# Designed miniproteins, single chains, continued (2), part 54

Each design is a single chain, and the fold is of that chain. pLDDT is the mean over its residues in the fold that is shown.

## One batch from the design tools (miniprotein)

Design m5851
Fold by ESMFold2-Fast:
Structure m5851 (fold): chain A 113 residues (1-113)
Amino acid sequence: DKVKSLESARHLLKKADEIMRKARELLEKTREDPSYRPEAARLLRQGAGLMDAASVALSEAGDKKGAELAREASRHFRLAAKYLERGDVEKAAEHLELGEKYLREARNRLTDL
């Protein structure tokens, strides 16, 4: 059901956006306190998983471009987590920003459709 798949995608993308806002806040805290890194990395991976689920839902709804954007967001969130665990906060922040841009593009498509 295309309508149910689109509703699922909207829900997953909204939840990912909320989690990424929390991940960004914790990532900024890692600049002063490295003890926040494991929790920030966990949230980044959680957001990546939600983007993978959103990609499947968008694909089932027939939005191939939206599914590609969601996959790119997932990849960047996983890279952000990996760099953060290695202590490379600047590369983690760069990949988080790129992932958030792909997430917003995927969400904007659902507003226009």
Scores: mean pLDDT 90

Design m5852
Fold by ESMFold2-Fast:
Structure m5852 (fold): chain A 72 residues (1-72)
Amino acid sequence: ADEIIKLAENLLEAIEKKDWESAKKYLEELALAMGGDPESAKLSAEKLPELPEEAIERLKAEAKQIIEHLKK
């Protein structure tokens, strides 16, 4: 649980800083930690810099929800 929280927090920080290399890494690791398929996780992470702003905002909201859920 703590590792997933740290990955979600790191992902949010990387997105805010527009550090797409770190954001892709954290997104892939977070998806894998949550039971995602490795191929799907890698493809989703690689597309991160190309996502429209609406999709990025949705991803940020989802990461925040993961943090909130696991901290309770």
Scores: mean pLDDT 78

Design m5853
Fold by ESMFold2-Fast:
Structure m5853 (fold): chain A 95 residues (1-95)
Amino acid sequence: SEEQEDIEYLMTEFGLSEEQARRVLEKLREAEEAIKEGRLDEAKAILQEMLENTPSPLLQVHLEGNIATIDIHESGDASAAQPAADAIAARRAEL
């Protein structure tokens, strides 16, 4: 199924177990729906919870980028996310 393909991708890309990948997929879908509905604070809270609970450095970088993107949309100021973007770039260099 498409869901199983998404789960297998998350397992391969981020080094997650099947259970971890399934939970990540569920939470990413919840955050995406919150963004679509304009619930930006809820979307950030979901992504922040995932960031605090993931053992995957690659997924941490991905989630930090998503949070920074929401902050740009919320503030309308791309410069607000530049420090986060720089930190993400530095962290990717360590992986």
Scores: mean pLDDT 76

Design m5854
Fold by ESMFold2-Fast:
Structure m5854 (fold): chain A 64 residues (1-64)
Amino acid sequence: DKIDEIRKKLEEVAKKWEQLYGRKTKVEVGLDERGNLAARVYFENDPIQKEIEEARKKVEEKKK
């Protein structure tokens, strides 16, 4: 699958980043709700990512 190919490529990049910076990384690859390809790699415990995650959870809570 094209998604699997991209995921594997990003996982290789993520491993290199972990080796270089000594921090855990995360890789996300998939399709958004509109069918657009979304792919990213980021550091675990990244303050920006944590802020985004917190905002998403707050929105989810408000809808429920």
Scores: mean pLDDT 69

Design m5855
Fold by ESMFold2-Fast:
Structure m5855 (fold): chain A 65 residues (1-65)
Amino acid sequence: PKIVIEVSFDDSNLSDAEAQALAERLLAGAQGHAAQLRAAIKAADPSADPEVSVRVHLTGSGREL
């Protein structure tokens, strides 16, 4: 199984610092959710080793984290 979480938001109205800080918070939150999903899958099937991919995309600047 594979867990993919992609978060996209428009940073056009944010300063670079505000956009970066928000993106980092969103990345941390998404990573936390991915870890919870991974744990739930492993609890149901201990032999499973889910791959995790988390990405945050700032659509205004085109930056990815």
Scores: mean pLDDT 85

Design m5856
Fold by ESMFold2-Fast:
Structure m5856 (fold): chain A 115 residues (1-115)
Amino acid sequence: MKKELLEQAAENLENAATALENGDLIGTFENLKKAAQAIKEVDDPSLYKPLVLPLLVLKKLAEMTQDKEAVELANHLLSKVPETLVQQAESELDNSDVIVASLKNSADYLRQLAE
């Protein structure tokens, strides 16, 4: 269960990175939402600190699309992260290359934990 959820989250984060590289914001949003749902199901707050930037991207896209369920999901996960880390990551939201790199690095991190 936990291993399968981590593998699912990693795959969805990689798919989100590919979608963002191709300018597909809808695909980025849908894959981030699926990854966040899997991470919530794992219910391990130690995972959330390296995922802060992906979760902030999810929140921003959810607010833009007015997806209230996705906003609530992102806020729930971000509430388990120190506010200082959230504020630091917010500075990176305008840099697509940094976001793509963060998504790929987060996917690799979760995949290693799933081994």
Scores: mean pLDDT 85

Design m5857
Fold by ESMFold2-Fast:
Structure m5857 (fold): chain A 120 residues (1-120)
Amino acid sequence: SPRDRLLALLEEVAAELADGSERQQELARQLRLLIAHARERDWSTEQLVEGVLAVVLQVLSEIDPETAKEVMALLDAGASLREVIEALVARLEAKAPKDPLLQTILRLLRGVLAILREAE
């Protein structure tokens, strides 16, 4: 299912981040907490995507606050989760990030977007 693919993606990304920098380890911790909550509360794919976006935006608010601000403005304007993730992926791709944390976030968001597109 899309939900099971998303959970597997989050577990893979969290495992990769666990041996990284302090910020990478903190993102791994947040993703693992999100996975635990999603499983315990039987979250839908949409709720899980909302959780991923919230965690990513929190990290971006500290390391790329302008991107976080632009994406929050899209949410406030009533953009769909898919539209928000598409915009975020496009903006991060345009920056061609060399920061390993931003590269991992971009890979995570690309994976989420692929799963959402397959669920249509």
Scores: mean pLDDT 86

Design m5858
Fold by ESMFold2-Fast:
Structure m5858 (fold): chain A 66 residues (1-66)
Amino acid sequence: SLPEVDLSDPDPLVVARQIYELVRAATPEELAAARDFIVSLLTPLLDHPDPEVRRYAREALALLGE
């Protein structure tokens, strides 16, 4: 089972970092089950004004093969 990510955090940098850490730590089976959902969460962060938010989003998507 996937660990929970707190998407209610108002800081998008915290959210992006948590998703990156989850993707990095997850098994291939866990990633396959949640891939489309994770991609949908990360895609809008690629256009975020904070360069660190964009960096975590890009690195997470790269780990997913995007």
Scores: mean pLDDT 76

Design m5859
Fold by ESMFold2-Fast:
Structure m5859 (fold): chain A 92 residues (1-92)
Amino acid sequence: SASNLILYDGGLRQAERDNAPEWVIRLLKAHVYYEKEDYERAIEYAEEVLEIPGVPRYLRGEAYRIMGRAYEKLGDYEKAEEYFAKAKALFK
């Protein structure tokens, strides 16, 4: 939604000004591209979060969740279900 795009874009700009950790910036980029309906790029940034060592478990779950949502929008329901299951496992 437009409201979510404004929120995540504002959050991204603030995180960049505050020199936030790379995984924060990449996760915010994943959300920004998802709200712009660029689902393939949202997936790429979420995958980059998962490659960074030391990312907190709950944020790895959030990266999987946004990948699931993006695959759902792309019509890849099997991959969406797989990534939602991976996210759910990290919140146990």
Scores: mean pLDDT 85

Design m5860
Fold by ESMFold2-Fast:
Structure m5860 (fold): chain A 91 residues (1-91)
Amino acid sequence: AAAGRERARFYEEVAEILRLAAFDPELARERAERDPRVFEEVLALINEFLAKGKEIAADTSLSEEEKTELALKYLEEIIERRRRLAREALE
């Protein structure tokens, strides 16, 4: 159905913008700003990531290396989950 393809494209675009932010933050921002719905979702996910990052940063039992690794893994999980939602929308 057309609605499934629209949802898949939405989740794929969100995931790709989050991936691009690591390599070309200016292009990622410009691309997100093209669609208000995509921009809102990306902003919500960045805020979720920042909140988790603060929790990790506050953990005095973790080394700086462990904190960085956990933060990167959490970001990868956010991206992967959105790509999974895109695939499920096409079922």
Scores: mean pLDDT 82

Design m5861
Fold by ESMFold2-Fast:
Structure m5861 (fold): chain A 110 residues (1-110)
Amino acid sequence: MEKEEEEKKKKAEEVKKKASELTKKMLDNSKDKEKKEKYLNELRKLFSESSLEGTKAGAKGMIDTAKELSEDESKKVEKLAEALVASAEASHYTAQSLRAIGDQIDAELA
């Protein structure tokens, strides 16, 4: 269904916008460890609840925002974005593997 693809693109753009806003707040509060960690945890939650396409769009939003605000911080944000994408991909792969194991057990014990 073409509607599902269009909806996925819309959700990815929403994730990108939220990730950009959270990245800006994190950088604006770079000297406040508690506020920085709060916004970082909100980014982790956003990416964990997002599709892989949404997470990749969010990562791009983080990197683009950091480049506009601080060239020195952009390298750190790029590494953080890459780590968040890798974490989301690993979590998605783990969930998929656990489902496959469950299906195999059900087939063998039936």
Scores: mean pLDDT 74

Design m5862
Fold by ESMFold2-Fast:
Structure m5862 (fold): chain A 96 residues (1-96)
Amino acid sequence: SLEEVKAFLDELEKKRPFTIQDLEVLLSILRLLERMHADPARREAGVQALKEVLKQDPRYEKALEFLDKLVEIDLTPEEIRELIAYVQKRLEELKS
């Protein structure tokens, strides 16, 4: 559920506070998943390609864990849009 993903974000925050760059990457992942939702094969291939990119830099550890959780929960497009708004709000608060 959306609430499970929000709880998971709080768990990631416990390991290390989110940076602006972390939240920007999470937003990019969410927007990509929203666009790919209608095609499961394209989504699977895109997720694997993204994981290979994120694995190359330890700074993307949170983004990689977040992507894995999103794939497990398989949010609807509506829930992805709500999560985008939630992450965007956190980003705005961090910039303040």
Scores: mean pLDDT 81

Design m5863
Fold by ESMFold2-Fast:
Structure m5863 (fold): chain A 80 residues (1-80)
Amino acid sequence: MIDDINQRMNGIIDDYVDQLSTVASSSQVQSFRSQASQTRNITIDRITQYYNDNDYQGIQNSRIDFINRISDIYNQVVQS
């Protein structure tokens, strides 16, 4: 489960990186990758904690927060 969630989050990040690589500078792509990787690591740690606590609502909320945060980072990078 955690490995599947991690793989899915990496897929989302890779899709955004592929899009940015066609329209953004190398510096903007690197900024996105750094922020996205940090967000993924924080989210996985949080999901792992909720899983151990049997807090399935916390897992679901963390997944939604991740998607929203990655979208926000993308928008900030393309505006820079």
Scores: mean pLDDT 83

Design m5864
Fold by ESMFold2-Fast:
Structure m5864 (fold): chain A 78 residues (1-78)
Amino acid sequence: MTHRQYAELSRRLGDRFRREGDWRSAGDSYRTAGVFYLKAGDNKGAAEFFRRSSEMFEKAGDLKRAEELKKKADELEK
């Protein structure tokens, strides 16, 4: 299984948790997708999923993690 395949699996898991309203698990899964996109050399994909993870942690009330992930996404898009 490639890093990109792990990223895609983690994204699907995040989408499922998001539909279930499990914001923390969705955030963790999208963060994992971002990490695997980064390992695959896809900085744009990584930034997208760190941003989605940030949104999920905001919904979960974890504002510190949300800000850290947003900053990481912004750094990857520059």
Scores: mean pLDDT 87

Design m5865
Fold by ESMFold2-Fast:
Structure m5865 (fold): chain A 103 residues (1-103)
Amino acid sequence: MLLIPRFPEDFVLPDDPEEQRLAIAYGLILAFVERYPELTEEERDAALEKVTAFVIRILDQLPDPEAALERLKAFLDQIAKEHPEVKEDLDRIYAAAREHVAA
């Protein structure tokens, strides 16, 4: 399945390239969450791997990956509150991103 970033209808992409990259990463996470009930376990694992790899790639392109990681955690915590069924997978995304930034 091709995951396309999801944004609210009134969402305007930020003018700042760094904020735009983060917004795209958040959009992919939202697309994963939205499609989660429709996915098989194998499709969920594949989607999680792709989303995680993309998030890490975005963090590599930012000048302050530690600040970006804190923002990512706040976003993931908010989504886990609204969608507790995806919390474990969101925690895995954060753990992988944190490990990558710490390296």
Scores: mean pLDDT 76

Design m5866
Fold by ESMFold2-Fast:
Structure m5866 (fold): chain A 72 residues (1-72)
Amino acid sequence: MTTETAVVNSFEEAYKLMREKFKDPRLVSITITGSDGTVRTATSLDEAWALLVEMLQRGEKPPFTLTFHYAG
């Protein structure tokens, strides 16, 4: 399994990047790490959107670390 990481500075940047990465058929999941160290994993764009909405509603602030997990 290969991983790639990116740091994003807004919810809009996070969503746009995740939407782009989920177009890759080798992508298995994206892990979102909040500034507080809370880790959440999305296996679809719909799940990723739901997690971002939850984080926004909880008042969480960027930066967020995104980890992209690809099939080996």
Scores: mean pLDDT 85

Design m5867
Fold by ESMFold2-Fast:
Structure m5867 (fold): chain A 100 residues (1-100)
Amino acid sequence: MEEEFFKKLLELLDKPEYAALGVPIPEWRKEWQEKAKDFVSGEEIKKRYESGEIKTPEEFLEAVKKLYENVKKLYPPDHPLYQQAEKFLEDVEKIYEELK
């Protein structure tokens, strides 16, 4: 069951509509790095899962919540990345609820 959960989440991260969320904050954006020190990109979430740092659905959901909170700090509500991060969190929460 957990393996199926992670498979669905990794497939979701690889969707073209969420590709931009996979990219970390550029190093040249020093102000953004300072505002979002705990920023976790989709690429970083995937790497943490592959390394075994993320082992549970709950840990994955928390990483996605951190992604969303940091996107809200960096982008206005009308920005595509803000809207994509919100939708991504909603999609992850739906998959998580299916495990109940």
Scores: mean pLDDT 73

Design m5868
Fold by ESMFold2-Fast:
Order: structure tokens, then sequence, then C-alpha cells
Structure m5868 (fold): chain A 96 residues (1-96)
């Protein structure tokens, strides 16, 4: 029910990032490390964009509920991005 377009965009980007993590996990379990790496890189790109839009939503919103939702997206996306950066580094070291 958010009418804030920045918050909606942040949520959409977080969902896309989550989708690519799932795709990466499936590829990794199948032994396709090259596809897994590309999907994890895509997920990281989406989470970084989600962080940017969530920060803008916090700055521009006056609705406490929208601010709280944007803060939740920011925290979740930041944690996901940090984990993804480590995962990408590990996979790149395996794919010499």
Amino acid sequence: MSKNPLLRKALELEIEGTFYIMAASIAEKAGDLESALEYYKKALEYYKEAIRYAQQAIAESTDPKEIAMAQAVLRASTEAAEKLEKKIEELEKKLK
C-alpha cells in the first residue's frame, strides 16, 4: 500500500536481487559456477540499487510507516550486498 514511488522501486529491486540469489544458488548446486557467479553479480547490482532508492525514500518521506519500511529494505539489502561481495570473491578465486 505504499504510494511512495522511491520505496516501491526499492522493494522491486530487492525482489529482483532475491530472485537472482535463488538462480545463483540453483546454478551453484548444479556445479555451474560460471552461471552462479554471473547471477550473484546481478543480485549485487540490484541490491546496491535498492539501497540507493531506500536511502532516497527515507530522506524524502514524511510518513513514519514508509520510513520504517525503507529502513528495513536498506538494512536487508546492505546485509545481502555484504554477503554477496564475499561470495563473489570466493567464486572468482575458484574460476581461474
Scores: mean pLDDT 87

Design m5869
Fold by ESMFold2-Fast:
Order: sequence, then C-alpha cells, then structure tokens
Structure m5869 (fold): chain A 85 residues (1-85)
Amino acid sequence: DELWQRIEELAREAEEKIREYIANGDVEKAKEVMREMAEEIKRLIEELLRRGQLSEAEAEELLKGVDDVLEAVESHAEEIAEKLK
C-alpha cells in the first residue's frame, strides 16, 4: 500500500517538475526528469511483480502506462525545443 502511494506521489512530483521546467523553457531538464522517474517506477513495478505483490495483468498495465506517458512527454518536449530555437 505505502509503495503504491509512493509510486503515485513520485509520478505527481515528476509531472509538476516537468510542467515547471517546460514553462521556464528548460526542455532538456524536463526530458531528463521524465526518463529518470520512468526508469525508477518501472524497476519498482518489475520488483513487485517478481515478488508476487502484483498480478501479471496489473504490472503490464502499469508498465504500459509509464511508457505511454514517457512517449507523450518526449514528443511534446521535442516540439517545444524546436520552437525555442
């Protein structure tokens, strides 16, 4: 329960930082934060799955969600970076 709440809190904190960096024009920093958080969250999800604390379906859905968010942020960050040149 606490670990699940920590994952959600990390995602929320990352989203706030990414928005702030993008608003300030620090697109590269936003991309860095997103990649780091995505990798950390994925490792936690895989560890929970390996220890039997998550079903395969739950882990797969969460991992897909992380990839989906990462791809969306990277795509938008690249578009913004091009406009800042």
Scores: mean pLDDT 73

Design m5870
Fold by ESMFold2-Fast:
Structure m5870 (fold): chain A 93 residues (1-93)
Amino acid sequence: DPEAVREAAIAADSALMSAQNALAAKDGEESVALMILGEIELGERGRLEETLKLPVEEQTAAFIAAGRERVERARELARENGKVEEFEKNLNG
């Protein structure tokens, strides 16, 4: 469904922008940005409640892993929509 892919790409770009704004405010807090993206991702999957029951160390690892998965998925969607340069600029800016 092309419309669903487009909407998912927009949502991913918005989430990445939010994470980049948080990273800019913290100057070098990449883990914080990835945790925010991970929380969004796990929330969308309906798994946030289960993750919050884990020990804090495991929660942090799960959020970071989910954040990285979301970034890679956003990169793939950006590639499919011809926005790779814009995505990489936002990620590295």
Scores: mean pLDDT 71

Design m5871
Fold by ESMFold2-Fast:
Structure m5871 (fold): chain A 65 residues (1-65)
Amino acid sequence: MRVEDLVAYAEELKALGVPAEQIAWRLRLIVPKEKYEEVAKVLGVPVETIRRFPPDFGKEPLKLP
């Protein structure tokens, strides 16, 4: 996924009331490791939040538009 698409998706989830940590964890399964810092910066959370890794809350991957 492109970072631009991830940004738009993250903002939409935040508008729906999804906590930033949950957004980060869901995106972790989709985003390559090299993009974690960029996604963390966009969400305004520590990169460690994205690197922390219980299995995602959803068993299925998130789908962008």
Scores: mean pLDDT 63

Design m5872
Fold by ESMFold2-Fast:
Structure m5872 (fold): chain A 118 residues (1-118)
Amino acid sequence: SATAILTAAAGPEFARLLAELKEALQKGMAALQAGDGAKAAEYFRKAAEAARELARLLRRAGAPEEAVEKILEAARKYEEAAKAAAAGDFAKATEKAREAAQLLAEGLRLAAEHFRAR
C-alpha cells in the first residue's frame, strides 16, 4: 500500500500522523453534520497541523518538492475549512475540506510513486 511505502521511507511517525489526520477529518466532518462549527474548526486545524508535519517528514525523507507542496496546500485548505466552520459557513467548510483531501491524496500518491521507484 502507499501508506506502507511512505511509512518505510519516512519512519513510523508517518503512519501515526496519517491516522491522526484521517481521524481529525472524520470528526471534523461529523461536527459539521451536527452543526457544531467550533468543534469542526478545532478538528480541521488539527488536520492542517498533521498535514504540515507529514510534509516535513516527507521532505526530510527525500520526497519530490511537488508532492510536499501539494500536502502543504492541503494544510492551507484545512485552515480555510476551519475558518469557514468557525464562521458558520458549513458549505464552504465542506468544500475546502474536500479540496484539501484531494490535494493530500495526490501529494501522498506522488511521494509513494517516488519511493516505490527506489
Scores: mean pLDDT 90

Design m5873
Fold by ESMFold2-Fast:
Structure m5873 (fold): chain A 68 residues (1-68)
Amino acid sequence: AVEEADLSAPVVAAEETVDGETREVAPDEGFDDPAAREATTTLTLADGSRVTFRYRDGRFVSVEYTPA
């Protein structure tokens, strides 16, 4: 389940998609408030797992966990 994702594992990479463009961001950096746009942030954990967060109009919409 989403809430069972091990978010305590070190984040080794992060990607942000804003307005259809994907870029790599610093793993421990804050992100701008995604208000007024759709944004997706994907974190890659040290064990190879990925966590993808989706935002719309500055609000959290969904999270998806992909295990290694």
Scores: mean pLDDT 64

Design m5874
Fold by ESMFold2-Fast:
Structure m5874 (fold): chain A 78 residues (1-78)
Amino acid sequence: SDLEQIDKLIAELQGLYQRVKKSHPDTAAEIAKEIAYMQDLKAQAETLSPLEQQRLLTLVQMRYIAMVSEVLLAERQA
C-alpha cells in the first residue's frame, strides 16, 4: 500500500539519521525534523482516499530525495 511505502521511506531516513548523528549532528537534527513531519503526514493520510494517499506518497518521495541530497552534500564537505 502507499502507506506502507511511506513507512519504508521513514525507516530509510531513520537509517540516515543513525549514519550521520555522530559526524554531522546538525544534519541529523534536520533529518529528525523531517522524520517527525513525515510521521505527521502519514497519520493524516490514514483518513484519506487512496488517490489522496498516492499524492501524499509522491510528496514524501520528493522530500526524501531532497533530504538524501542534503546528507550527501554534508558528507562531501567533511
Scores: mean pLDDT 86

Design m5875
Fold by ESMFold2-Fast:
Structure m5875 (fold): chain A 69 residues (1-69)
Amino acid sequence: MPLSGLEILELLLEEAERVGELDREQILAVLKSAGLSDVEAEVAVADLTAVLGERITAEQLRAELERLR
């Protein structure tokens, strides 16, 4: 089942607050744990890193959540 962008950002923020920042492998692990297929998770990671960069911090995720009301 596809997640909304807001739901994805909320899940990533929870993990980033635990570990500091997320790399590609950590983002993949979060998305797969949320029920995305391997292909869906790879596409979502590519899209997220194109917008937020290769390492995503809790601060970046909070800023994006503030924008996506």
Scores: mean pLDDT 77

Design m5876
Fold by ESMFold2-Fast:
Structure m5876 (fold): chain A 79 residues (1-79)
Amino acid sequence: AGEEALRRLLQRPEERVAELEELVAAGRPIDALAAELRAYAEELIELGRRSGAVELVERAEETLRRVEALRAEAAARAA
């Protein structure tokens, strides 16, 4: 039950991270989508901390790290 609820909360962010990966690979602008995903991940981290949901915090932090890595990759490709 808990894992299924967690998967539901993270399903859309995971799909949008895949979109972000495709945009980086295609050399397309990512700023708007990356900012949206970062803000959402930060909200999930805060929600998880307030509710004591350690697994939600860990997975949201992983999503945030993936977004920042993709931003760094896009910046390196643009340089």
Scores: mean pLDDT 78

Design m5877
Fold by ESMFold2-Fast:
Structure m5877 (fold): chain A 100 residues (1-100)
Amino acid sequence: DREKDVLDSLKKAVEMVEEAIKYLQDGDAEKAIHIAEILKDSLKKLLEVAPEELQPILKEAIEKVEKAIEYAEKGDLEKAIEYLKEAKELLEKAIKKLEA
């Protein structure tokens, strides 16, 4: 079931966002960036198979993850965390739309 696969991927993406936030809170920017880069690649692949209704939300989530990576690389961990929180909210919105 493609919808189930998309849902499972979105749930894993939320877990990866939470893990990246935790690493940033612990001051481990390198680990957080690594997870965020894997997350970004996974979301880009998910975008190719996701329903059209979810594509705008996923594109925005990808942009938030890219901003989080940029700020983490600059050493602005607080801004990186805020962008990852925004990405999480977008991914949770996508999950709710798909589960409805």
Scores: mean pLDDT 89

Design m5878
Fold by ESMFold2-Fast:
Structure m5878 (fold): chain A 65 residues (1-65)
Amino acid sequence: SLEEKVRKIADEILESGVFSTDVVRQLGAKLGIPEELWDRLVDAYQEAMRNFKKETFAEDVVKAF
């Protein structure tokens, strides 16, 4: 599902330790998020980063998306 793809992107960001909007877009493309949703994905990532909590980061990105 789209939600599982977004969760997997958040998990890969945490695992890599690289926090960048460019990396978020690249992972979105790689995992098959439609291009029209990439800005929404980046916005969700930035919202989760505003109150960063490692334990809930993937859930926070999914909720913001």
Scores: mean pLDDT 86

Design m5879
Fold by ESMFold2-Fast:
Structure m5879 (fold): chain A 81 residues (1-81)
Amino acid sequence: PGLDTGNAQAADIAAVLRSLGITVTGARTIGNQIIITGTYTGLQDPQTIADAILANVAGIQSVQVTIDAANNTITITVTLQ
């Protein structure tokens, strides 16, 4: 099945990630959190990704970016206001 981007903020976050060269592989919403998974190529640091999301998507309280370098995966947890 495709990505669950029915939440407008999840779609906006995925668009920001794609603009940074990150391939989005999954998205889910749990309570007030949006969790997005993708592939990571080492081109952007976690703070740059977090800052880009905060600058471009409204209604966000915090962004946490976790990189699993062993698997070249990135997990982004966005907490909504």
Scores: mean pLDDT 77

Design m5880
Fold by ESMFold2-Fast:
Structure m5880 (fold): chain A 79 residues (1-79)
Amino acid sequence: SLEQDRENLKRSAEEWIKEFDELIAKIKAGELTPEERRRALVQAIAGYVLAIGLSLFDPELAEKVKKRIDELVAAIEAS
């Protein structure tokens, strides 16, 4: 059960990284609406919480999540 829960959490984290990469690409293309920007910031906060939890089980994946969130926030600030 715990091992399955860990694998499910890691899979979710990989999906979140993909979503963040898609958002970053959209921002760089100038395609992000103000509503999507606000939603992206909320998702970034949730992502930091996820990364903190992951750090106990998979610190490497946690660091990847944090890096993508930092890139997302930087892209939003620059746009």
Scores: mean pLDDT 83

Design m5881
Fold by ESMFold2-Fast:
Parts: structure tokens; sequence; C-alpha cells
Structure m5881 (fold): chain A 91 residues (1-91)
């Protein structure tokens, strides 16, 4: 129901926070930024329709995790991204 959508929105907001932290610490490549923006646009369009599929939130989380690993992010940020991916799989 609506509570599941709000939970998914919360996960997406946290993932955006990790992307911003990655940019501040090592940056996100142009290709990575384009892919992340495409996924975010798709999620926004679906959220406006009252639905956020967990599979798409998980795909965003997987891509964020890949960006953090490529950028040499701290173990703390990588662990947070891994936690968000597992939570997205439960949606």
Amino acid sequence: GQQEVLRAVGLVIRLIGLILEAELRGGVSEEEARELLELLRELVELAEQGVLPGSLVAKLAERVLEVLRRGGASEELIEEAEELLERAKEL
C-alpha cells in the first residue's frame, strides 16, 4: 500500500544522499551520472503514479554501490549502500 511506497521513497532519498557524498569525496563519472539520472527519472515517474517497484529501487542501489566501490569510498559508505540494497530487495 501507500506505506510501502513511502518506505521505497525513503530508500531512494538515502541513495541520493550517498551519491552526493560520493561526488564530494571522489566524484561520479559523466557516464555513471547519466545512468543514475535515468534510473531516478524512471523512479520519479512511477512514484507520481503511486507505485515504486522494489526491483527498480534495488537496481538503483546496485548502481550506487558500484559507483562507490569504483570511487574508493569508505567502508562505512559501502556498508550503508549494501544495507539499502538488501532493504530494497524486501520491498
Scores: mean pLDDT 78

Design m5882
Fold by ESMFold2-Fast:
Structure m5882 (fold): chain A 100 residues (1-100)
Amino acid sequence: SAAEAARRRAEQTIADAERAAGRLGEGVSLLLAQQSSPEDGAMVGGGLHTELVSRIRAASPEEAAALGAQLRRAADAFGPLTDALRQARLDRLLLQRLLD
């Protein structure tokens, strides 16, 4: 039905926005872990993720869609940096294991 399709689209929009918020929070966490500490990264990145999810869930469907689009653009811009930071972390862990 049209109503069921609309509900599924709204649920998908919220899920997509929440995934984008998670990716942005991870990117911030990894960046701050490199600049300051893993603890600072986890606190700020996790706090950002929690706040963004709260805003998405409190928003109207239209506001959630607009916020989701903004978060996706931000997460996509952060993607290459986040991937590079994840790879650097893996390389560091592999070297540490090899030297132990």
Scores: mean pLDDT 80

Design m5883
Fold by ESMFold2-Fast:
Structure m5883 (fold): chain A 85 residues (1-85)
Amino acid sequence: MEAGLQSLVAQVDYIIKLLKDGDSDGAAKRAKDLADGLEIASKLGVLPEKLAKLAKQAAKYAKDGDSDKAIKLLEELKKLLEELK
């Protein structure tokens, strides 16, 4: 888990970039994959459950084409990940 938080932040930044570039489908898929990983980490007691919930909700908004709401949730997720460093 040593570089794990840096990798997670980079993944969030990439999903935000996809949303800003208009790739809502790509962003939704990547946010879902991120949420699944965060849920596993939460079940192992390594990361807070709130991170997985934020990523799941962002994936839903991205799939629905609500890029602004997805970006806001991803920025909140990024802030929480950076606070864990």
Scores: mean pLDDT 83

